# Designed miniproteins, single chains, continued (3), part 75

Each design is a single chain, and the fold is of that chain. pLDDT is the mean over its residues in the fold that is shown.

## One batch from the design tools (miniprotein)

Design m10587
Fold by ESMFold2-Fast:
Structure m10587 (fold): chain A 58 residues (1-58)
Amino acid sequence: SVRQQLQQIVQQSKAITQKLKQAEEEGDQKTIEELRKQQQELSDQVQQLTAELRAQEQ
């Protein structure tokens, strides 16, 4: 379950990265700010889930 959650977050992060590149090309500052905020939060969640997964493997 934790591994599947991590995979979902990775997929969401990749989708956000693609949208961020497009928004940067368009110069949509509001979208860029929202997407970067989301990307940072997903990064933090990945770190938390990775630690949890490692604890479960013990």
Scores: mean pLDDT 79

Design m10588
Fold by ESMFold2-Fast:
Structure m10588 (fold): chain A 63 residues (1-63)
Amino acid sequence: SEEEKGKKAREEYEALLAAGDTEPGVKLLSPEALAVAREIGEVLNEIGDRIDAAIAAGRFEDG
């Protein structure tokens, strides 16, 4: 059940915070999590490039 795996991961994160761990995020941050974050960053950069191109085309300079 993929749904249960996602819910369990969320509960474990909250449990670590409640246990008084000062840096639970660092301990949970794996190379796999970094790879996912990198993919998200690439998508955001592409969106930014498209917005910049639209601005450069004069959409904001004089309508």
Scores: mean pLDDT 63

Design m10589
Fold by ESMFold2-Fast:
Structure m10589 (fold): chain A 91 residues (1-91)
Amino acid sequence: MRKYIIAVKLTDDKVEVKVIDKETNEIVGRAVIEGEPTAEAIEEAILKALEEAGVSVEDVEKIVVTGPKEHYEEARKAAEKLGLPLVISEE
């Protein structure tokens, strides 16, 4: 099966999620949640993006998170709850 990557971009006021097909580098699902980037908000955004993509969490290789360092702990909690590896990408 093809594996997917979840790209999460955090800001102080929103969570943006993209589900990316590893083979094609195409965005197959997206979700945005406005508000504080809590672990719950990050998880909800990821699950919404996966549902739109028709992708199971089991088909996801990893989560890549970008944004301010103060939000990395919330991203880590969300990744742990989903059972996915987290990679921090500094832009």
Scores: mean pLDDT 83

Design m10590
Fold by ESMFold2-Fast:
Structure m10590 (fold): chain A 59 residues (1-59)
Amino acid sequence: SLEDIALRLQRLVELARPRLSPPELAAVAIQVGTALLNEDEERLAALLAELGLTRADLE
């Protein structure tokens, strides 16, 4: 659901915020949000791996 996507994005932002500039964080949030909306598991895993994260970190 959109609510589940919003919750996962909130967790992503909290985890990434200390490590990224505001424009970098915005770009990553858009990319991750798009991957979640499209149920693109491969793209999501690749994006999270660039940040040293896995899908479990968004739970």
Scores: mean pLDDT 83

Design m10591
Fold by ESMFold2-Fast:
Structure m10591 (fold): chain A 65 residues (1-65)
Amino acid sequence: MSSMQRAAVHELEEVLREAERLGASEEELKRIRDLIKQAETAKTAEELTELGKEAVRILEEVKRR
């Protein structure tokens, strides 16, 4: 993986850990895990950025409960 791809995957894993700590549902955790898998196969920095934004959006939904 590229250094940017590794950084993006690491950030998504941190979002997953925080969501688990906050009591996210299995469906929400699955959505974040699917984003991590997409990041591992992403070809561009733009794709990685969009995946990161989606993960943060899911985390914000969990935090609002």
Scores: mean pLDDT 81

Design m10592
Fold by ESMFold2-Fast:
Structure m10592 (fold): chain A 72 residues (1-72)
Amino acid sequence: ATYTTTVVFTGDGAAEFAARAKAEAAAAPSNVKIDIAYDAAAKKVTVTITVETDEEADPSLADKTLEIDLTK
């Protein structure tokens, strides 16, 4: 099964969040793919985490999206 989780962060902390996310991605296991997109103009970071496993699909682990917006 393949599980995809997307985290979107928007705000003045986007550059620091992108840097931390890239550091975490470098330490990820080989069966985990982490794609990080940083848009400086929008102060937006999109982190897409894809986990590939041979385990049976669990509905509770269905694709998830979490958005964090720190703009007022």
Scores: mean pLDDT 69

Design m10593
Fold by ESMFold2-Fast:
Structure m10593 (fold): chain A 91 residues (1-91)
Amino acid sequence: KVEEESKKLLSETLEELKKLAATEETEPDEELAEEFRRLAELLRRVGAPEELVKLLEEMAELALEKGLSEKGKKLALETLKQLREIVSYTP
């Protein structure tokens, strides 16, 4: 369940961030990229599915290479918050 919920959340967020990056002005966000990379490394270390790690790595790359719009930054922060809550809730 955590795997399915996390994958859906991250996949939907990445798609929306890509759409925002294509349609709005973006600015590189090194802090959010670092947050995504740290979470990807944490998930990799606990044996999470490769797909989840890959999605977080793609979000980090997007934040550095294309940057994030104002809406994208808010979405990224909310997604990180929701993902941490999902992980924390599951025994």
Scores: mean pLDDT 78

Design m10594
Fold by ESMFold2-Fast:
Structure m10594 (fold): chain A 61 residues (1-61)
Amino acid sequence: MKGTPEDALFAELMRERYAPQARAALAAGTGVKGSGLTPEENERAQKLFDELREEARRRLA
């Protein structure tokens, strides 16, 4: 579910409160672990993505 209200709120938090690098990680995070990016960059992007997603979830809860 990509267009859920939770996703919308998450995106707003990312834009305003999180660093620009977080937005870059989300955009890059659409790629799979071994696609387009180096393994190290994929890993960092995935970690940031997970961390930001969890943070948004906690704030929504």
Scores: mean pLDDT 59

Design m10595
Fold by ESMFold2-Fast:
Structure m10595 (fold): chain A 79 residues (1-79)
Amino acid sequence: MAPGVEEILKKLEEARKLIEKGRRERNIKLVEEAIRLIGEARDKLETGKRSFPPEVLEKLEEEIKRLEEEAREVKREIE
């Protein structure tokens, strides 16, 4: 696996769990933490861009975008 892909996937999985928990508990702080982790994943993706296969890069970008939109929606529901 390309360097950094596992770290990105781990951050996205943690963010997903925080979004789900934040929605269930109506806890904005958990959703904000998820947004921070998604941002870190995006930064790692950009830094590792040249070492990732195009198909992996595309899939990671789509997953990041999906989680960003979900976190924003959940934050609006709680606020």
Scores: mean pLDDT 81

Design m10596
Fold by ESMFold2-Fast:
Structure m10596 (fold): chain A 62 residues (1-62)
Amino acid sequence: SRFEEIARFVVEKVRSNPAFSEEQKAAFEEFVRELLERYKAGEVSEQQVVDAIEDRLMELRS
């Protein structure tokens, strides 16, 4: 639940940021959704979810 709340907040911030294209926003939202499904399935740890979201955000800002 905590990670789902953080993920939703980050997705909302990306979606509301005019600096990103519609394609970048959609790709990020899809990435986060897939990551959360993997987390729920026990495939990735909480730390791995945080690291993956941070890495993806850095890519978006580059």
Scores: mean pLDDT 82

Design m10597
Fold by ESMFold2-Fast:
Structure m10597 (fold): chain A 62 residues (1-62)
Amino acid sequence: SPLLEELARLLGVSLEDAENFVDLLDSLPEEVVLQLIKKEAKLSDEEAERVLELARQIRAER
């Protein structure tokens, strides 16, 4: 999936790890996931929002 490839690139992880990240949205509130992205991946606010947007789109296509 092109969306999954973009997500993996933005997070700096493998495609498998990117899929596991999308699965976190099923178990954690979105606001908690956003905070973890910003802290662990050291992304800007704009990059973290893009990551969440991609993850939401991937979940919607499942």
Scores: mean pLDDT 78

Design m10598
Fold by ESMFold2-Fast:
Structure m10598 (fold): chain A 96 residues (1-96)
Amino acid sequence: MSVAEQAMQLLQQTDEQIRALAEAHPGDKAMMKVLMLFGSTVVNFAAMKVAGTPAEEMLRSTIKSLRKNREFAREVGLEEAAQLLDQLIEQLEALL
């Protein structure tokens, strides 16, 4: 499996977990923002993959976006979302 395929699988797994958290907190605007920011990260990763961007560049860009989402989640007290983002960041950094 390529690095890009492994990263996409990890992003998809984390997407399911973040969507489950959002479903558990209906009407939480901060949680909706975390979900929206994560969705944008996934879309941008897919766009970079289609464009033939080198895997290392895709990963570094994605990790940077995830770190911003994680810091927001921490600031607003969404600790479970922050933990999911932390785990994903560590898994993606291991692919570098």
Scores: mean pLDDT 89

Design m10599
Fold by ESMFold2-Fast:
Order: sequence, then C-alpha cells, then structure tokens
Structure m10599 (fold): chain A 71 residues (1-71)
Amino acid sequence: SVEEQLERLRALAERAHEIARQIAEGKLPEDKGYAEMVRLLEEIRRISAELTKQGHEQEVRDILLSHGLTP
C-alpha cells in the first residue's frame, strides 16, 4: 500500500542519515558505510519513483529533504 511504502521510505531515509552521521564521526569505516549507503540509496530511488508515479511526489520530496537527501 501507499502508506506502507511511505513508512518504508522514511525508515530508509532515516537509516541513510544515520550511516552518513556515523561515517562523519569516524564510528563506521567508510568502505562498509559506502556499501550500505549505495544499497539504501538504490532502494530509496526505487520506492521514490513508484510513489512519485502514483502522485505522491510532494510527500516523497518532503521525506527526502527532511533527511538531507536530494529528491
């Protein structure tokens, strides 16, 4: 459902923000953080595209921007 996809998108965006923070603080090795970040961003892009196609582009944009991600 759309609600489940929006919830999933928020969770993935929050995780991406957390990984970026841990890398910046030196708490996570860049190689491991980069690999996880790539996987997270791929899933975020997939869900964002699907939600945008369904007319939820504003909610997608707001979620991504609130977590420091580019739509």
Scores: mean pLDDT 83

Design m10600
Fold by ESMFold2-Fast:
Structure m10600 (fold): chain A 98 residues (1-98)
Amino acid sequence: MSSIKLTPEQEKLLDEAADKIVETAIKLYEQGKSPEEIREEVRKLLREFAEKHGLTPEQVRLIGARAATRLQEKGLPLEVARIVYDAAREVAEELKAK
């Protein structure tokens, strides 16, 4: 989503959100949580963050993409990155319906 123009404050907010999602996904994965449990917790965090900060569907998808990339860079399985990306897509679709 390189065409989205974000302010420095928005960039920082999305990066902080992505890092929180990464930390949560790693913790749940290391605890042996199922893919469904990881997806549900990530969706919950993204919904709470979007509601608190008035995020657009596109910004939620961008958080998911950034988090998924960071998970792969940290050497986590592609499955975990995919779960996070799909969770963000699902939350973005929920926001579009509102």
Scores: mean pLDDT 82

Design m10601
Fold by ESMFold2-Fast:
Structure m10601 (fold): chain A 61 residues (1-61)
Amino acid sequence: MVIQVSETETEVSGTTKDVVQTIIDMMRENPDIVGASGLGPGEYELLLKDGSTIRLILEEV
């Protein structure tokens, strides 16, 4: 199972934080994603509707 996230190559720290939050909020709108837990800066654990778990890593380039 694959979740595809579009990443924009940006080096603007304040804007990057807001963009990352927007991406996370967009993923929360997906009905197949029922939970999300923070593991660290830019690292998230996503719980899917079927009980599967996916680790998501978001990094500033």
Scores: mean pLDDT 62

Design m10602
Fold by ESMFold2-Fast:
Structure m10602 (fold): chain A 87 residues (1-87)
Amino acid sequence: SMAEEAIRKIDELIEKMEQLIDYAEKNNVSKEEFDKLREEFQKLLKEANDIIDKYREYLTPEQLKEINERIKKVIDKFNEVYEKYKK
């Protein structure tokens, strides 16, 4: 279904975003390297939002809520890591 395709694509993008965060934390990357990871994270986030917008009519309100909550959690985690680089 279109909903299953959208969810699969969003899952793949969230996984990639989580991998970028984990890489930054595990390797204690430099500020310059983190700035590059941030650009990639923002690109993945935009792609996820574009997919949500494209497939919105095929997703139930419950599915949309779950997707939005998962995206919020990964953004919140990214922001926690990002705060360490603002010092």
Scores: mean pLDDT 87

Design m10603
Fold by ESMFold2-Fast:
Structure m10603 (fold): chain A 97 residues (1-97)
Amino acid sequence: AKEEVLKAIEEQLAASSGPEAVRYLLLATIYLAKYYITKDEKYKEKAEKYLEEARKAAPDKEAMEEAIEKVEKIAKEFAEDEEALEEAVKILEEERK
């Protein structure tokens, strides 16, 4: 299920960034994916708000901007293909190594 994939992504992000920043990044990913599926601007605004909260929660601004770029890529692939979700998780795992 898609919730199981999102939980796996959350666990991978939590291992490399803090729990507060991870929560905001995961929420941003979900809302951005909903925007790509529905094209409803309200989801884009929510995603942008959570990305801003993630930036505020992270002490390392450069690492956070890199994570935000990954969130946008994951959200787009999440909206298009379930196989692309598995590749997005692999990309996040490579960031940890």
Scores: mean pLDDT 64

Design m10604
Fold by ESMFold2-Fast:
Structure m10604 (fold): chain A 73 residues (1-73)
Amino acid sequence: SLEDRVLLALGKATEAGLSLSAAELADELGVSQPAVRRALRGLEKRGLVARLPGARTLYVLTEKGMAAAKALE
């Protein structure tokens, strides 16, 4: 699913100490920004992704999200 692909991409970024925007995820995964935002909204509701405040909205995995991403590997 797109949620699983977003989890894996954010997992790699989070392990590297990085945060990604919806635009960066869309570019990396080859999908539209609206599709990525829908997937991120679902993941936020599940407690797997956290939104960082700032001039640009960035996303990281929660501890629960990192566990879910590892289970997909």
Scores: mean pLDDT 83

Design m10605
Fold by ESMFold2-Fast:
Structure m10605 (fold): chain A 74 residues (1-74)
Amino acid sequence: SEMDALVEEFLARLDALAAQPDPDTAAIDALTLDAIRRILALGEQQGRPEEGEALAARVLDAHQAVLDAIAARR
């Protein structure tokens, strides 16, 4: 689905940003916010807002896990 494709695109880009030696957390935050906005908008457009909200929550969980991992390395 289009929402699944957005999540896959987000996770691939998140992994690429997090793999940098000094990860740009502002870029990670901006990527996450963009992904959430796009997923929620698509969920509403498709009449599946609950699915969009669930996928946005997964995006937030992945974001938090990456930030926690970055903080643990500092």
Scores: mean pLDDT 88

Design m10606
Fold by ESMFold2-Fast:
Structure m10606 (fold): chain A 78 residues (1-78)
Amino acid sequence: MELSKEEALERVKRALEAQIDYLKENYPNLSKEEIKEILKATLDAIIKHLRQRFSPEEVEEIRKEAEKYIDELVEKYK
């Protein structure tokens, strides 16, 4: 099944949510900055796979929206 750019972004957001939940449960002493770095590294790995399926412009758009979402997720981590 082909994914639209919007569907790919939603899947990326769900993966980032799962990662932050995992970090909260298993590494509760991580700082917001450390969590943000880990989520960005996770996003970079996902982006490498997306480059095989989407144009460079579409990949950049997904990355920008996902980075905004990382900031939102980290801000909720108190």
Scores: mean pLDDT 81

Design m10607
Fold by ESMFold2-Fast:
Structure m10607 (fold): chain A 92 residues (1-92)
Amino acid sequence: GLERVLELLREAIELAREAIEKMKEGDILGAIGLVLAAIGLIIEAELLEPDLPEALREAQRLIREALLYALQGEFEKAEELLREAEELLEAV
């Protein structure tokens, strides 16, 4: 159900935040591992519920975009996008 999708997306946000911290520490390989794990959770969520509400599809898009900004060193932008995604998950 939607509960498992919400759990997976919340875990993806947590992993993305951990990736930002690893990038700040200079642990690029650790950050990449966390990014790949977060992407895996997003894919699992999409496979569990292919017909997601628009808010959850937007949350997935924001998390993916945040991961890209995190790897580019744009931490403030990444954190902003993760906060927006988290608010969308709370609204469902």
Scores: mean pLDDT 88

Design m10608
Fold by ESMFold2-Fast:
Parts: structure tokens; C-alpha cells; sequence
Structure m10608 (fold): chain A 112 residues (1-112)
């Protein structure tokens, strides 16, 4: 289970880093009053991937595989962060999404 947990942690970190990239781009465009519709769709793709990973974790647990609680918490934070970015209308909304994603990355790094 240690190797599976490390691979899941790496995947959470990779998804989180992409989320931070998208969040920073959305923030810059909102500060300039520019359209973010396409970036919101890119966030929805990342949200979908994170939800699939969360589903895989549930399947692994149903098969008796022990998953680190920090990975589950990190995935839940990552999903909420992506939801905030997908629905962001203000710079403050984006900053809240970024903060959740940063917390998710930190938890996943603790598993490595």
C-alpha cells in the first residue's frame, strides 16, 4: 500500500500544480476585466479528473487496500478548490480556490 499511496500523492500534486497554474491565469485575466470562460472549461476538465481519482480511491478501499487519510483529505480539498476556480467571479474567489489547492498539495507532499 505504501507504493500505491506515493503514486496517488504524486498524482494529487500534479493535478494541484496544474490547478495553481490555471488559478493564477484566471486571477490575471479577472484583474484586467478579460473573459475567463475558456479557462473555466479547462478547470472543469481538471475537476473531472480529480473526481475520477477520488472514485478510484473508493474502489481501492473497497478491495481492502489501505489508502492514507491525507490523500483522501487532499483530494477533497483539491475538488473544492477546482469548484471555486470553475465558479470564480472575483479575484477573492480565485484566491480561496488557490489556497485550498495549496493545502491539498501540502497534505499530499506529507505522504511522500
Amino acid sequence: SEEINKELAKLVIKLGEEGLRLGREIKKKLEKGEDISELRLEVEIQLGIARIVRGVVKILKSKGIEVDERIEEALDLLIEGFRKLANAETVEDVEEGIKLIEEAIKLAEEVL
Scores: mean pLDDT 91

Design m10609
Fold by ESMFold2-Fast:
Structure m10609 (fold): chain A 92 residues (1-92)
Amino acid sequence: MSAEEIEAAFEAAEARWVAASPPEAQEEVRKALRLAREAALALLAGDRERAAALLEEAAEAFAKAMALKTGAPLEPLLEKAREVAAEDRAVL
């Protein structure tokens, strides 16, 4: 995967997911996708530690977006995001 392909994929994802989200969730969706894009670029550059940290931040932003979008309690979603981030960190 090239950096250009990664950037294009995340730009397309941002347009789609932001449009599908309520206004109050759109900022957290943008933040999550921006952090995930930076993580993917860090992995491409070989910076696994930076990628792991960025994926953890992205997971938390997605949890907040999901809570805003669905009205679900934030804390269980944050716990799940932290579990996913820990699993990702273990394989990086």
Scores: mean pLDDT 76

Design m10610
Fold by ESMFold2-Fast:
Structure m10610 (fold): chain A 63 residues (1-63)
Amino acid sequence: MVRAETEVNGVKATATLDGTKLTVELSKPLEGDDREEAIRAAMREAVKKALELVRKLLELLEE
C-alpha cells in the first residue's frame, strides 16, 4: 500500500494505492477543474512515491 498527500488551493488531497485500487480523498469538496487538478496531483505523487519506495526498499534490504 502506498499513501501520498498533496495540497491544491488550500485543499489536502490524499491518494491511497492498495493493489489495483486507487482512492483519492479531499479535505473539502471541490468543483469541476479544481477537483480534477487535486485528484491528478495526488495520483502523480502516489506514483512517484511508489517508484521511490521500490528503490529504497532494495537499498534497505542490503543494509
Scores: mean pLDDT 74

Design m10611
Fold by ESMFold2-Fast:
Structure m10611 (fold): chain A 78 residues (1-78)
Amino acid sequence: GSTASPEERLARALALKNEGNELFRQGKYAEAAVRYSQAISLNPSFVDAHNNLIAALERLGKLDEAARERKLRAEALA
């Protein structure tokens, strides 16, 4: 098929979230945000990735993007 299996997508999402956490710890908030966004694209209901993306965006001063992400998190959990 044109899409990865559910197991493969979940594994990639988890790996991307973990890579984002390492980048966040290093102060690389922009790169961390990219990894969290990729994790969310693979698993839209990934609460940890949404929460960490919001934190990274706030660290970057991107408050409008952080507010938008809070809405997307609410929609993904609906």
Scores: mean pLDDT 85

Design m10612
Fold by ESMFold2-Fast:
Structure m10612 (fold): chain A 86 residues (1-86)
Amino acid sequence: MELTAPQITLLEEIAREVAEKVAKEYDVEFESFSVIGNTLVVHLRAPTQEAADEVREKYGEKMEKEITERAKSAGIDVNVKVVVKT
């Protein structure tokens, strides 16, 4: 089902807020996000492969879960994928 513009805007704000908490500790940057059907893909960029691996391992699933739960609380049911690149 296609998400509405207000829902996409809210998802972007949620994803950015969650990503910025991690960015502050690991010097990763929010690069972009995309919506494919009912899936939100959050793209982060890390300065090194070590930082990318650490963020993915420690926070990847936690970020996906937090974004999913916050979206659900706002009435939006989406799948969330976090991708960390160098």
Scores: mean pLDDT 78

Design m10613
Fold by ESMFold2-Fast:
Structure m10613 (fold): chain A 66 residues (1-66)
Amino acid sequence: VEEGEIVTVDTREAVVALAERSRGVLVRDADGVGLAAGPVTDPAELRAILEASAARGPFTLFVLPA
């Protein structure tokens, strides 16, 4: 069973750094809809997802610890 930390996206650079140092990040929008097929480990992919969905409001990020 996967566990994670829930954070609101305020500092995208810090979140990207967390993805690099964890098992990945699960991205959900304000409606709980997944923005990627699974955990995101690629900083460029995570950045693109956050940028594309910025207008949808706050995101919930589940950071999977190493």
Scores: mean pLDDT 60

Design m10614
Fold by ESMFold2-Fast:
Structure m10614 (fold): chain A 62 residues (1-62)
Amino acid sequence: ALEKAREHEALGEAARAAGDLEAALQHYVLAGQYYFQAGDLEAAKRMQERVRELAAEIAAAA
């Protein structure tokens, strides 16, 4: 569970660095869900905040 959460968080960061905000958003959503399932509520909240930030960036860029 934690391993999958960290994998998706890393993929989300890589996608964001590449400018693929939609892919980054999807990976952060999955990372947050896996962190929540693993009981890491603080990491899950951080992923939710990244999702919110990316959604705002996508809306502003479009």
Scores: mean pLDDT 83

Design m10615
Fold by ESMFold2-Fast:
Structure m10615 (fold): chain A 90 residues (1-90)
Amino acid sequence: SEAFDLEVELGILEIEYAVTKMSAKKAIEKGDIENLKESLERFKKILDRMRELYERAKPVDPELAARIESLIQDVENMIKEIEKAIEKLK
């Protein structure tokens, strides 16, 4: 089903987000600007994919769309935190 395919794709994005978040936290602790910049680019790509998934989910599963919107907000906040960390380490 369309809703099932969207749930699977969201699950993959959630795993990629969790892995990237873990890498970013480790980079912050080490002051590793290069790995923070890499994590920032990965978060931006995850955000783009989540936004695409949100538009696809909206007409077919409003509850799933609301969950994706919440995750988009989390990723946007994470991007801001990483950008601040990079500026502080310069």
Scores: mean pLDDT 88

Design m10616
Fold by ESMFold2-Fast:
Structure m10616 (fold): chain A 80 residues (1-80)
Amino acid sequence: YKEDKEYVDLAIERIKKYAEELLKVKSKEEVIKEIEKLSKEFIEKFKKTAKERNVDEKDIDELIEYFKKEVKKLIEEIKK
């Protein structure tokens, strides 16, 4: 579980850094759409790989909700 949490934390950090760089050359609207796309792709991939690693379904759901919450906070921050 700890390793999966670290993987999710790393993904959040990478998305934040990518968004910061993208905001230098793209509109806020375009950046938000890109973040939403990347987040959906990450969730699908994470669910698949975590199940393959025999991570408990409850832990997978909790990590996905945590990821979604952090991404939502990032999007709200960009909108400011």
Scores: mean pLDDT 83

Design m10617
Fold by ESMFold2-Fast:
Structure m10617 (fold): chain A 69 residues (1-69)
Amino acid sequence: QDELIDQLVEAARNRDLATAKALLRQVEDLPLARKRLAGGSNFSAEDKLQLARAESLEEAEAILERALS
């Protein structure tokens, strides 16, 4: 749902890794979630590129952990 993705982006913006990871696991449209994260949060250009290349939930979580560290 759009609300889950909005909450995910907000958690990432607030650098709340635990909440962001929990919400990411609940999203059904991972490509849309990645697009919204890249547009709505303070990710570096490199992190945005890696997030766009993430083909699995585990890869997306690893990018969140790195970006929010």
Scores: mean pLDDT 76

Design m10618
Fold by ESMFold2-Fast:
Structure m10618 (fold): chain A 91 residues (1-91)
Amino acid sequence: DPEAIEEKTKKSMEEDLKKMEEVAKTANEEQLENLEIHLSTQEAAPYLRKAAQLKKNGAPEEEIRKELEKALEKTKDPELQEYLRELLENL
């Protein structure tokens, strides 16, 4: 029954929203920021690995730049962002 699946999905989403609201109430702004930075860095990791592999293989600067720019878009870590910008400027 498609309606039963839709109702179960709605209940699951409502439970997840309640859990997120509870975490937001108990976590301070700094803790939430640190978690967001950590998760964003994990999203950047595949692009960083690709850029490193391309550099090791002597790939064109444009290909390395593309992967570093994708990593920069994904990360919210200010230190990693500064490091990636410096790498892009020195290509």
Scores: mean pLDDT 74

Design m10619
Fold by ESMFold2-Fast:
Structure m10619 (fold): chain A 79 residues (1-79)
Amino acid sequence: MIESLTTLSVEREGDTTITTVGITVDGKKGTAKITSTAQGEGRAEVEVDGKKGIGEGRGPSGGAAGFQALLNAVKAAGL
């Protein structure tokens, strides 16, 4: 379960938003890099407690796609 999520930085490159977040999953701290587009495509790379995961997402917005990608990345990391 994701316990906390803190935005560390946001960078915009045209229609692409790159967000770096601090994340806590089951008491373990790590970071994620989320890339999303205005067209509703997302990709996330997570590293928590030495475990890495990559996930992709789609949604009606970049935010929705990025969040779905983050959830999929956490699952892929085995968290």
Scores: mean pLDDT 80

Design m10620
Fold by ESMFold2-Fast:
Structure m10620 (fold): chain A 70 residues (1-70)
Amino acid sequence: SIIEKINKVYEIKKELGLTDEQFEKVLLAVYFEKAAQDPSYIDKPYELLFYETYEKDPELFENIVKKVTK
């Protein structure tokens, strides 16, 4: 369900030790990357794009987290 995906997003935030500011930067970076690939993503919730990227494109997700946490 959508609620389970959102809960998982906040669990991942805690596991990665992201601050609120770093988490927001990851959400925005994922959003801009996905919107650039497919404009239909513009209206999707940021947390769902975070979850979909984490699940379906873990390499991209890890690269975004690494850049934000520098």
Scores: mean pLDDT 82

Design m10621
Fold by ESMFold2-Fast:
Structure m10621 (fold): chain A 81 residues (1-81)
Amino acid sequence: MTPAEQLLARLAADVASGKLPAGTKITIDELSEQAGVSRDEALEAVKRFEAAGVMRLVKEGDKIYAELLSLEEALARQGAA
């Protein structure tokens, strides 16, 4: 996994364990800085997690956010009911 994917996986695990509330948002810029990767690499990591149904991309003003989804919502999106 890339450093951005590792950070996102940890955040998703924290939501699943109840350490973070579902709907927690991180900006692409913050993810890029914290993971030490380019903004484009951070955005691609979020898109992969969005394709897996565990995150969504949200644009608010001039910022792009990754929003963390609950385990229930992620499972519903995968069709694994």
Scores: mean pLDDT 76

Design m10622
Fold by ESMFold2-Fast:
Structure m10622 (fold): chain A 73 residues (1-73)
Amino acid sequence: SEEVEKLKEINELFLERIKLASEILSPEEVEKRVNELIENLKERSKTFSEEEKEIVKELIEKMKKIVEEKKKK
């Protein structure tokens, strides 16, 4: 589970960077870039373990939440 914990830490850093980018990008640009990243993550995670896939699923859900929050403004 060391690899799992490391992946969670990296994902938290990645989410913080997306949040920072969302402050300066338009809602359309945020949605476009986040959707591109989500599709890439879905494709690449097909070879992951079930535990890693669940972590990626949680990351995707948090990324979608950032888009929704941006669209509310």
Scores: mean pLDDT 80

